# Designed miniproteins, single chains, continued (3), part 81

Each design is a single chain, and the fold is of that chain. pLDDT is the mean over its residues in the fold that is shown.

## One batch from the design tools (miniprotein)

Design m10800
Fold by ESMFold2-Fast:
Structure m10800 (fold): chain A 99 residues (1-99)
Amino acid sequence: LKELAEDIVKEVKKAVKEAKGKSDKEKAQIFIEMLNKLREKLRALGGPVSEQAVKELDAAIDLFQKAANSKDSLQSSIYYTAGMLLLTGAQFELERAAR
């Protein structure tokens, strides 16, 4: 569980590095791909904590999908920021649950 939270943090850092210099719409696509990969790992583990983590990742993915699908740059930035805030909150919650 603690390893899961640490894995999420590492993948987020990798996505941030890959997203450097890109538009919020392109950044959202990078984060969607990363989170989908983590979601499949979580589903393979099974159990109630993995189920909770999948739910939290699904919520973040939904916000990033809205950012990626937004036609307006301001709306895209708002959804991308919301996705990042939710992802950060999910990481802290998972780390706390893993203790």
Scores: mean pLDDT 75

Design m10801
Fold by ESMFold2-Fast:
Structure m10801 (fold): chain A 89 residues (1-89)
Amino acid sequence: DLEALREAAEKLSPLIDELKEALKNGDLEKTLEVAKKLAEIAAFSKDPAVSIVADAELALTRMHLYVSGKHDLVEEIDKYYEEAVKKAE
């Protein structure tokens, strides 16, 4: 459902834009803060489109950090996401 995914992206656009700006500026603390918020949204959202968009943005962020050599931040994001998923169950 492309329309549902677009609406989800629009709802998350402020966080996605904040994340993109933090990544562009090399603001690792802000990147981690926003990535953790997206992890919570992905884990706890009852709207599957919102969860999917948040998961996709989180995956792209992890890829960017990994390629940039920030493996410690990828590990922290992954741990936070795993803990959020356990709480959502």
Scores: mean pLDDT 85

Design m10802
Fold by ESMFold2-Fast:
Structure m10802 (fold): chain A 85 residues (1-85)
Amino acid sequence: GLAAVRAALAAFAPEAQARYEEASKQSEEEREAVEKELAEAMVPLVAAGMATYDLEAVRAALEASRSSLSPFEAELLERALARAE
């Protein structure tokens, strides 16, 4: 379910967050470039995890948890779910 997806994301996230924070100190354009790079790297990994579950149940869990997700996390998880097909 979503908890397993979040755990997988969290395991990757510390390094991703450090890169994002460093890029954010330089410029908005560099931050956006890092966000895109991280999303492209993370989406396939998260999607592979999601594909082992009922995708409708994963989507329902994502919607139920939307208010507790950051905009970046929500976008990443939605892209991963779309890819998991």
Scores: mean pLDDT 66

Design m10803
Fold by ESMFold2-Fast:
Structure m10803 (fold): chain A 99 residues (1-99)
Amino acid sequence: LKEAIELLEEAGDAVAAGDFEKAVELLREAAKKAEEAGEKELAEEIRRAAERIEKLAKKTEEILSKIEDEKEKQLELDIAQAMARMLISIEKLLAEKAL
């Protein structure tokens, strides 16, 4: 379970760096570690968070392709990062409670 928490922290750092693909990869690794620790419900929650972030990243990319204003692009990216970080923080709190 400690390994899952460390991977969730790394996923948060990846989101802060704008690397949503790396964040999704790290979340899937965290889910695997949670499952190996016997936390099957937590592993499923983390997998759902990974799917939500992947969908958020794709939708954000679509929105950015239609925007010409750099300030508006930055706002959409900031919103996407904030949402992804919130999703990861929820899973980290659940993992810490399971310790």
Scores: mean pLDDT 84

Design m10804
Fold by ESMFold2-Fast:
Structure m10804 (fold): chain A 63 residues (1-63)
Amino acid sequence: SPEVPHLVDLRRALEAEGVLTVRPSDTPEQLVQQLRDLGVDLSDELLAEMTRLIEEEEKRRRE
C-alpha cells in the first residue's frame, strides 16, 4: 500500500520529536497502539501492514 511508507515515516518523525518512545521490548502491537493513542486513524489493513513493517525493521536492527 502506498500509504504504508508514509506511516513508517510518520513513526520516525514522532520518535525524533520524542513523542513516541520505542523500547527494544515493545511489541509491534504496542507501537501500533501508541500511534492510535496519538490520534492516527489506522484501518485494519493498514494496521496489519504497519505491524509487519515494524516487525521487519526490528528484526533487521537486531541482526
Scores: mean pLDDT 60

Design m10805
Fold by ESMFold2-Fast:
Structure m10805 (fold): chain A 65 residues (1-65)
Amino acid sequence: GVEETLRRFDVDGDGLLNSGQLAGVVDEEFGKPSAEALAALGAAVRANGGRLTIPEAVALIERHV
């Protein structure tokens, strides 16, 4: 599932994901995301200081993908 894939992309094991890692998860689970979805994901990551927790990333993906 999405949470398991997010944990695999969390290479640092800190429970935080940057925009590149989050985009990779969306691409793996759902295929190529729209430009609008990628822009929304990137904006949300930036608003949170460049990283999201796994629960925040799951909620964001469910909202925008």
Scores: mean pLDDT 77

Design m10806
Fold by ESMFold2-Fast:
Structure m10806 (fold): chain A 81 residues (1-81)
Amino acid sequence: SSEELEKIIKTLEELIEKLKEGKVSVQDVVTVLRILSQEFRKKGLEELAELAERLADEIERSNDEEVAIRALKEIIEKLRK
């Protein structure tokens, strides 16, 4: 539902702010995206699930806050479509 997507978007936006404030780690972002990927698969949203996995893998490999922020913004933009 649109309300469910809006809640996910808000959670991801709050995650960006917490990451910038040092309240969560880059590894916490990886965990959240892997959970979202599984939830998207359960709902038959295969493209979003694959995107979330790819972004989680990229963040985990780089261990870079700016990469994590960029990845979170990319998934937010896809969810708004």
Scores: mean pLDDT 85

Design m10807
Fold by ESMFold2-Fast:
Structure m10807 (fold): chain A 99 residues (1-99)
Amino acid sequence: MKEELKELAEKYGNELALQLIDRGAFEGAVYELMRVALERNDQEALEKAKEILKEIYKSRGLTDEEADKVIENTLKDLESQIEAERRVREAKARGEQLA
């Protein structure tokens, strides 16, 4: 798990994720990698991050089904946050472009 997460962070050059791993904040590292993957529309990176997150939850005693539900809820929350931030940026841009 830790080694796989570190390899993924190194592969994608995510310095924040590497720092979070060094501090033992593995869930935070995966969330950062998922957030970046969503913003970049990198489906392969997103699927790999989801796989690692599932292994983290299973290592804590969750079943496959429970882990999948938590991951899907986390993904929905991240997508909602990204969409909300996008809408705020677009609203500001429209305000600046209006005569």
Scores: mean pLDDT 76

Design m10808
Fold by ESMFold2-Fast:
Structure m10808 (fold): chain A 61 residues (1-61)
Amino acid sequence: HMEELERVKAEADAMKAALSKLPLEQGRETRRTAVDYYRRHHSPEAAELVEKALDEAIAAL
């Protein structure tokens, strides 16, 4: 479980960097899609990590 969350955090950081290059509208859609994916295919904790990282990226746009 902890190793899974560590990997998800690294993936979230990579997605955060990629999302920071997108226009705001595309960034919002990418965030929605990524959070939905992790919520369905991983865990609520993983989805929360991704959501927080991508929300930080969007706030910086």
Scores: mean pLDDT 78

Design m10809
Fold by ESMFold2-Fast:
Structure m10809 (fold): chain A 56 residues (1-56)
Amino acid sequence: MDRELVRRIVGEVLGVPEEKITPDKSLGDLGANGVLRVRIDRRLREAGIDPESVLT
């Protein structure tokens, strides 16, 4: 899994700096609601990343 690409996508969708996105933070901790989680899921799938491995 490309952790740098995941952080970039999450940061872009949530509007937060990549340095705020650490492996110990959940998407909820970063302010993601259900709509934003669906958007992240779609972007990850388009990049060839399985969202199930990231969005827990």
Scores: mean pLDDT 71

Design m10810
Fold by ESMFold2-Fast:
Structure m10810 (fold): chain A 94 residues (1-94)
Amino acid sequence: SSDEKLLDLIIEQLKKIGEESGLEEQMAEIIRLIEEAREAIKKKDYEKALEYLDKAIDLISELEEEVKDDFEVVVQVSVVLLALSSLKTSLKNQ
């Protein structure tokens, strides 16, 4: 589905951010939450999926403050946050 493809792109982008910023451990935790959301979506448990996505967004938002001096990383983080917000809107319309 388009939602699962978007999740794959988000995970790929988070891995890239981790590699470029030295935040691999923090990104791995966020990726775990997104993988949990993916599994919830496959089970059509959209309430649980939204819960995991909200937790991931909170962690990414906290991390954005730590990387605010790196413009390239800030742009990448902003794109991920926009993609996650779009996905949440899609899931709420199910």
Scores: mean pLDDT 83

Design m10811
Fold by ESMFold2-Fast:
Structure m10811 (fold): chain A 76 residues (1-76)
Amino acid sequence: RPLVAGQVTLRAANAEQGRALAERLGRELPKVPGVLHAVAVVDPKDPTVVVVGIVAEDEAALDRAVETARRLAEEV
């Protein structure tokens, strides 16, 4: 079964929340069942922008990871 990859871009209310979100995503996304790799980065010139890359076992796992990322963004 082929691996799937996806990207989601999230926006935080401010730079502090953007950095906190990226750190939290890096810790939490690898714990999502079926996620093989996840990376979250902020733009150093606009740290309110967080870009997340995900590699998952299947589309259901990718969907769970994207949903988790969006939920975590709402908590920051």
Scores: mean pLDDT 81

Design m10812
Fold by ESMFold2-Fast:
Structure m10812 (fold): chain A 93 residues (1-93)
Amino acid sequence: KMEELAKKLEELLRKIASSDEEEQKELIEEMKELVEKYIEEEGLNEQEKKNVLNGLELAIEVALEANKKGISIEEVLEERKKEAEREVEEREK
């Protein structure tokens, strides 16, 4: 079940990264419906629900940033990783 959900969400995230504003809204709604259905079917507790919903919000944010910059989701993740590494180096000085 989790693998099937993850695959579907990945497909929707990639579509968001390449879609216009109207399509982005529709895809985000579809992702929310899939995640809410999964939460109900698996009987997740309140903390598990918060973790899943927070993960969904972060994933959508990354996909929207990829769309805005005209780059891939993987490139956004690499940029965020490099920025975090740079901040750590600045703390060591």
Scores: mean pLDDT 77

Design m10813
Fold by ESMFold2-Fast:
Structure m10813 (fold): chain A 79 residues (1-79)
Amino acid sequence: MEELDKQVDEVWKKLSPELREELRQAARDTAEAIKANDGKAVREAVSRLRELQAKIVEETGAPEDVVRALVDRLIKEAL
């Protein structure tokens, strides 16, 4: 678990400030949709997060599970 947290932090550091903000915004949008209990908005926000996850994996070469853990952490922080 501590090792996964370190890997998540390293991936976050590799992201540009612009990509970090884009990812934070997508996580906030997802959290807001969940809080609003809006199934359509949740599906749209999750779709956008999946696109960003794929870009991060492609650009950083990080494992999918590490990128998923990063996104989960950001959503929890926004909730």
Scores: mean pLDDT 80

Design m10814
Fold by ESMFold2-Fast:
Structure m10814 (fold): chain A 73 residues (1-73)
Amino acid sequence: SAEEEIMSLIAQALAELAAAARERGLSDEEIRELLFELEKKAWKAYEESGGDVEKFKKELEKIKEEVLSKIPK
């Protein structure tokens, strides 16, 4: 189903973000906050996509970039 594919995509994005943030030296608390933000925005993007999985995938990549850009160096 579309929901199963979307769930898998979000899970993969969360795992990738967690790995990248950990590599950048973020604390567990900071990582949890970023993961929560990505998950929240991803589900909103899915709602706004009207079931268009390809549109959702493009928005998910933008969300990933936006969340990663908030990591201080």
Scores: mean pLDDT 81

Design m10815
Fold by ESMFold2-Fast:
Structure m10815 (fold): chain A 89 residues (1-89)
Amino acid sequence: SNEIYEEMKELLSKLSEEELKKILRKLLEKLVKTEKEKEAAEKLLNNKGSDSKESLIASVIYFALELANYDIEKAKKIIEELIEEIKKE
């Protein structure tokens, strides 16, 4: 599981801050459709204050894990799908 976490960090570290923010926005949009995940998304937005790329990466992984119900393999798949989606834009 820690190995998959490091893989997600490596994938996201290759993206720009703008691309990371785009992925984060897409994750938040998905989370606001469910009652539990909407609360988690609102809590993370209220705790925002990090401008660093490292913090954006951590937020993307956190939201992906929330959306995946903490299935780390599913979270990685969600991240990979969102990266593919933004590259088509």
Scores: mean pLDDT 76

Design m10816
Fold by ESMFold2-Fast:
Structure m10816 (fold): chain A 71 residues (1-71)
Amino acid sequence: SEKDKILEEIKKLAEEAIEKLKDDPFMVALVRHEEKELIEEVKSLSVEEARKLLERYKQGLENLLKQAEAE
């Protein structure tokens, strides 16, 4: 289903972020926490709302990774 595709993309984005942050246990925990919250939220949303949430999540992860790479 479309929702399953959205959930799989969220999991993939979270996994990619965790791999990049693997040496920082605090950041890994943060990404894991956000992933769990988002998965629960997506299950209660319409497909259209879930797609909008996915777009916001993608932007949020990019911002998080940029901040983590700044020394």
Scores: mean pLDDT 81

Design m10817
Fold by ESMFold2-Fast:
Structure m10817 (fold): chain A 79 residues (1-79)
Amino acid sequence: SEEEVQQLKEQARATLEQLLQAVRDGAPLAEIQALAAELQRLIQQLASMMPEDELNAFLEEIQPLVDEIRALLAERLAA
């Protein structure tokens, strides 16, 4: 349903923000990995429920935050 898709998008955005905060706060890698796994699960669920064009639009919307998280994690893991 449209309501379910919107709820999952909001959950994905909230999880993404939590993941960004956890990385910035220096949370344990296990916590970061758990949040990343939850985000991946939510995105996969959205992919099963949305047309490709709508999914691509959502992924483009969240891409800047994903890129920031990836960059911060790369810095942390390289240290």
Scores: mean pLDDT 86

Design m10818
Fold by ESMFold2-Fast:
Structure m10818 (fold): chain A 59 residues (1-59)
Amino acid sequence: SLVAELFRTLPESAWPQLAVELMSSFGTDLEAARAFLESLGLPESVIEHALANYVPRVL
């Protein structure tokens, strides 16, 4: 997927911020957001950072 390719091409220092942006796109569905980030093979530290720092977005 385009998202997996983006994580692969970016430095690891950019991963936490990208994960936060992706997490925010799921709104309040935290279980779906976590499952999606886990499906990308991201480190647990990146996933935990996203869960702690996401901002739900409204259409």
Scores: mean pLDDT 72

Design m10819
Fold by ESMFold2-Fast:
Structure m10819 (fold): chain A 99 residues (1-99)
Amino acid sequence: MEEVERLLREARALLERARASTDPDEVRRLARRAIRLAEEAYRLAVKENAPVELQREALRLRRDAGRLLMDHAENRDELLEAIGVILRAIGDLFDLELK
C-alpha cells in the first residue's frame, strides 16, 4: 500500500507540474510520465487488493493526465494515444463504481 501511495503522489506531482508549464513539449512529457505512474499504481492496487479509494484515485489521475495529453497533442497519433488512455480509465472507473 505504501508503494501505491508513493506512485500516486509522484503521478499527482507530475500532473501538477504539467498543468503549471507553459512549454507544450514539457506538458506532454510530464503527462506521459504521470500516465505511466498512475497505470503502475492501479496495477499494484488491484494486485494487492488496495482500498477502492486508491484504485479510484489511480484511475482518475490516469484519466486526467490523458486529458492533458489530449489537449496538447501535436498530431493524430498523440491524440489517439491520449483518447485510448482516457477511454480505458473511464471504463475501469465505470466497472469499479458498479460495485
Scores: mean pLDDT 87

Design m10820
Fold by ESMFold2-Fast:
Structure m10820 (fold): chain A 70 residues (1-70)
Amino acid sequence: DRLKEVAERIIEEAKRAAEAGKLSQELADLIESLKDDPERVVAAGAELGRQGLLSPELAEEALKVLKELL
């Protein structure tokens, strides 16, 4: 499922961003806590992308998935 795949990529990238000091560890942990709700993870990923905290490619995929849900 594309939704679950994109959500897992967002969780992984948020963790890597926190390791690199680009994102707070607390925010990365919060996003991981939403793991069982992929729609919320994708919405959070789109917001992080808007703030420049996520890769442009993954932010674009998150927005496309959200557009399909709306």
Scores: mean pLDDT 80

Design m10821
Fold by ESMFold2-Fast:
Structure m10821 (fold): chain A 61 residues (1-61)
Amino acid sequence: MSREEIVAEMEARAAELRATLSPEEFERQMAAWAREVIERYPELEDDALRIYTRALHELAS
């Protein structure tokens, strides 16, 4: 899977979780998921953190 495909999958996953979960559950799942992605693809750490941070800001707004 290319970097673009992985980033697209991460963004799709964040959108899916945001649509289906409560705010508390969403934050918990996103934190766990971001950690898993960083451990599995350390080269995508900045992308994972950017997606995670944006998702939390949208949740807080």
Scores: mean pLDDT 75

Design m10822
Fold by ESMFold2-Fast:
Structure m10822 (fold): chain A 108 residues (1-108)
Amino acid sequence: MVKVKQSGEIVTPEGGAASMIANITGVKPEHVAVAAQEQADGSLVAREQGGIGPLGDGKYGLGVAGIDGVTAADSGTYHIVVAKRPVAVGAVVEGAVAVGGPIKLIVK
């Protein structure tokens, strides 16, 4: 079973960068990880996609550069999502294998 362990709050000034990192276990080589923003209807929209890299000791993680040049519109609730195939930035994430806990992004 794929698991994503992640939570937190990120406070970033406008024009700064927000980086999201998750510890991920049980992944397959074809799996991808996506930083996705939760919409008002509960859908998850991809904002950044990264590969899942080894952290050592048989564990994997996603280091996401995150959102660069953040604006107030980027504030919201984010999740790291593991998907079976690549997801285009701006697309709704479908077919999620696992969804991490919420990360709150606050742009000041």
Scores: mean pLDDT 72

Design m10823
Fold by ESMFold2-Fast:
Structure m10823 (fold): chain A 89 residues (1-89)
Amino acid sequence: TPLQQSLQLLQQALQLAQQGNAVDALRQVLNASTLGSTPATDGLNDAMRRMGASSIGQAIQIAQQDPQRSSQYIADSVRRAIQRTQSLL
């Protein structure tokens, strides 16, 4: 289902964020959000807010400039999105 596919993408995003790959982590959260998952969309918006980004393009730019700090924000937001997605399955 789209919700199970979203969960898989969020789990991949968490792994990437834990490795310090903030840019690819953001791209996977965006992909999960595109499947219509409310937890993934909320997670993306939360991560962007923590990074101080007003757009996805700006979030990617910030992640490129500060991957370590960005990865921490993304990981925290993605963990909550995973927990919320699992509660809906």
Scores: mean pLDDT 89

Design m10824
Fold by ESMFold2-Fast:
Structure m10824 (fold): chain A 85 residues (1-85)
Amino acid sequence: LAPALDDAELEAALARVREQARKLGLSDENIDALVEILRYIAEAQRYYVSDPEKAKEYIEKAYEIIKNTPFFEELYKQIEEELKK
């Protein structure tokens, strides 16, 4: 597995996610929640080898956003369906 995404690579990936989600008519609030979740996952990836406790904290932060944003599963499903076209 390659080293974790640098900031520029992460922002490029998140910009693609935002574009696809916006094309699907998703609200800016739900897109922002999705992007925040993905940022925490990327931070967890950065620390997984050097500081697994810190990586776990980032995963838990992502999970709290998912738990408090009921539309996250629908956002993921809609983006996945668009990618299959």
Scores: mean pLDDT 72

Design m10825
Fold by ESMFold2-Fast:
Structure m10825 (fold): chain A 75 residues (1-75)
Amino acid sequence: VSNEDVVRAVEAGARVLEERGVRYPTGGEVAQAAKEAGFSRGEATAAGAAAHEVIKLYGRLTPEEIVREARRLLS
């Protein structure tokens, strides 16, 4: 799984969670949402891990903030 694939999975998971009104998702919720959006188990798990790491660094983040910070982490 490339960093670019992980970013795409985070973006897809965040979009799903935003549409559901999840204000401050967990890494696990991002992973599940990415899987529902059609990403592989590996991509979805990596997306959840990236989301968890940025939440650990910055505290409670909205879906849009998770995408922004995950892009920075994986660049």
Scores: mean pLDDT 90

Design m10826
Fold by ESMFold2-Fast:
Structure m10826 (fold): chain A 68 residues (1-68)
Amino acid sequence: METEAHRRAFRTLHLVGPKRSEEEIRAAVLRNDPEALLARATAAGREFARTGDVVAPVAELEALLAQR
């Protein structure tokens, strides 16, 4: 099932440079509320756009993907 929130979460996580496969990202999105996950991923993307630095946002998203 493809929703706008799921697609945006996927793209945002991919753009920020997560080392996870599409399958892993999909599982993470399904386990977390897609709206909440998208909000966190979008905040990380905004930080990158503002500072040009992805290291801290990527580490934060990686921790989120590791959570259950």
Scores: mean pLDDT 60

Design m10827
Fold by ESMFold2-Fast:
Structure m10827 (fold): chain A 80 residues (1-80)
Amino acid sequence: SKIDELIEEFKKMSPEEILEWLMRRKVELERAGAPQEVLDRVAALTDRILRLYQDPNATREQILKEAEEFLEVVAEAEEA
């Protein structure tokens, strides 16, 4: 699946690169006129990933889990 391919790419990326990719995707969704509910969910997930990135006790696996949830939210929006 597209999500599985993106998760494999994220496994090759640094946490900073993952965060940059997700922030870019959020901007693309805003420009595409995604529903406000989707934008709010994406913003909340991006904020959580940013907090994990800044937390010295956070694991890479925690960041990847939140990134996967972000991708699922986006996939649901694209199918609607």
Scores: mean pLDDT 79

Design m10828
Fold by ESMFold2-Fast:
Structure m10828 (fold): chain A 53 residues (1-53)
Amino acid sequence: SPALERGVEALVAGDYDAAIAAFRETLRINPDDVRAKRLLEAAEQQRAFAEAA
């Protein structure tokens, strides 16, 4: 989906807030999207790590 692809691009660019927003949008459309759930978790973890570093 376009939202999932946008999230992956944001994650690769280091824009974790944009990535999280895009993955949340994907999950509103398809709540059972396991890939989006895993990517959201990874993006949230990366944002927390970036804030701590």
Scores: mean pLDDT 83

Design m10829
Fold by ESMFold2-Fast:
Structure m10829 (fold): chain A 59 residues (1-59)
Amino acid sequence: VEVDPEKLAVLEEIRELSRSGTATVEQVRELAKRMGLELSDEELKFIADALANNKPHES
């Protein structure tokens, strides 16, 4: 399986934002651009809100 290390780094960054509960629309937008994804502002807001609302358990 060929995995782009840059995309892996972006996914790890998203995971850390989800863990901290500090995901913002602006951060998600920048990460999406690095992955080559063209997402609408509504989609970016939905993703950021989902990450903030679905916090990982502190364990």
Scores: mean pLDDT 69

Design m10830
Fold by ESMFold2-Fast:
Structure m10830 (fold): chain A 100 residues (1-100)
Amino acid sequence: SVEEALKLVQELQKDMIEMVDNGASLEEIEKKLKEYIEKLSKVASPEQLAAVEEGAKRVLELYREHKDEPREILSLRIGVELLATSGEFFVLLRQEERRR
């Protein structure tokens, strides 16, 4: 459902920022992203799932590229990307709701 997908994306965003702030490894970040993508695959449309998968790829690329920056800066970069990804996901959720 739209509500279940929204809740999962909100939880994903919170967990990602918390993990980055706590110095999680790239492997831990990747594992958590895959876990949420699996959960989303059960409730989200293929288009919504693809948007989150693309966003996850961008988050992992940022983490790899900027891992040696101060944690506060890395966290901000990841936060901005998560905001962009959630915006894309929100548009797709609204499109699904309007088709009902």
Scores: mean pLDDT 81

Design m10831
Fold by ESMFold2-Fast:
Parts: C-alpha cells; sequence; structure tokens
Structure m10831 (fold): chain A 83 residues (1-83)
C-alpha cells in the first residue's frame, strides 16, 4: 500500500537527518536530496497518492532554503514525468 501522508513526512525527515549527518558539501547534499525527493515523488505519483506528494512538498518547504529548492524542483519534475 502507498504510505500515508504522515509516513511520507516521517520518511522525508529521516532522509533529511541522514543527509545532514553525511560528510558532504552543500552542493552534494542538495543533489542527493533532489534524487531522493524525485524517487519518492515518482513512486507516490505513480500510485495516485496525491496527498503523499503534497505531504512531501510540505516537508521539503521546512528544509533549509538550498535543500528545499532542490527537493521541490525534483518533486515537480517527477510528477510531470510520471503523468
Amino acid sequence: MAPSAEEVREQVRAAYEYLLSQPLSEEEKAELMARAAYAGAANLAALGNEEGVEALREAAREMPPELARAALEAIDRAVEEVR
């Protein structure tokens, strides 16, 4: 079953915390966050889970600006490509 909106928020928070713990540059962290956000959004969109996609966008907006931008751009791209 597709994850609930709450579960999506928890998964994004866990991924974000993991990414912050990595010894990576800000640019590398943004790239990895974009890839993770794309994969999550594509999976949710493919399942027709619109609430999950919106929860993913809400969680992304709570990130630092650079990561938020990378994540939101990746989410929008994933949704368009799955259509």
Scores: mean pLDDT 76

Design m10832
Fold by ESMFold2-Fast:
Structure m10832 (fold): chain A 109 residues (1-109)
Amino acid sequence: SEEIKKIVEEAKKKIDELFESVKDRLTPHQVELLEKAKQELYKIIDDFVEGKITKEEARKRIDLVALKVMFEALIDPSLSEEEIDLVRQLVGEMQLIANEAIDKIEKLK
């Protein structure tokens, strides 16, 4: 569906723009971790669109990606409190965007 395609493209664009907006404020290690998380979220959205996973499984996997990033940030001794907060805010927003895309796509199936 063209409508589903637009939802996917909009969600990926929002996540990319959000990540790029804070990238210069992150350590190289955190950039790598968040880039991996971003790609995992994209795969979850694509797998859901292709009918490979249910809405419930997609939401669970999105939540696990976010939890892993938040945990890795919390235990990283190289991060300041401000940098931990930035990673938490960023991954929380990415999680919200991904879950909203899943909800919108499900309504069109």
Scores: mean pLDDT 86

Design m10833
Fold by ESMFold2-Fast:
Structure m10833 (fold): chain A 74 residues (1-74)
Amino acid sequence: GAELERVKERAREALEGAREYVEATDFSEEDRERIRKAIEAALAVLDDPNATIQQIHEAVARVQEALREALAAS
């Protein structure tokens, strides 16, 4: 349905933005690795044709949490 397609599109945009932000920001290697792993996990969810909207939201939330923790640690 159109809702799932929109959610996937917005999630891809968010993950792309997160990747660019990590590349532009002087995070520690440990924090960069945590964020990269979260992005990879989220991309795997987006590549799953059976992924639900809830699973996509949870995957993006994990990336946002990793970014928030890295910013707090900086």
Scores: mean pLDDT 83

Design m10834
Fold by ESMFold2-Fast:
Structure m10834 (fold): chain A 91 residues (1-91)
Amino acid sequence: AREARRAQIEADETSRYQKKALEMRKEFLENKDKVLTPEEQKERIIAELKEQMAEVDRLIARYRELGDPERVAALQEIKEEIQKALENVKK
């Protein structure tokens, strides 16, 4: 029946997600020799936010050279929001 095949596909997908989650956890433990501490998770988020801020800085420089002050102003506001997010993560 078509219902039996659908159930099998759903079971296979669920099993695949479960296996992948277990593999990711195992690979993480093998690669790090420990689970990420709250401090390490915080450092990862901070690194991502810093990369975003660096990209915004590059865009500000580019639009400044192109003579687009409105976009520069908008990007400065985005940079301020990223800075606030960084301060909140450090708490």
Scores: mean pLDDT 70

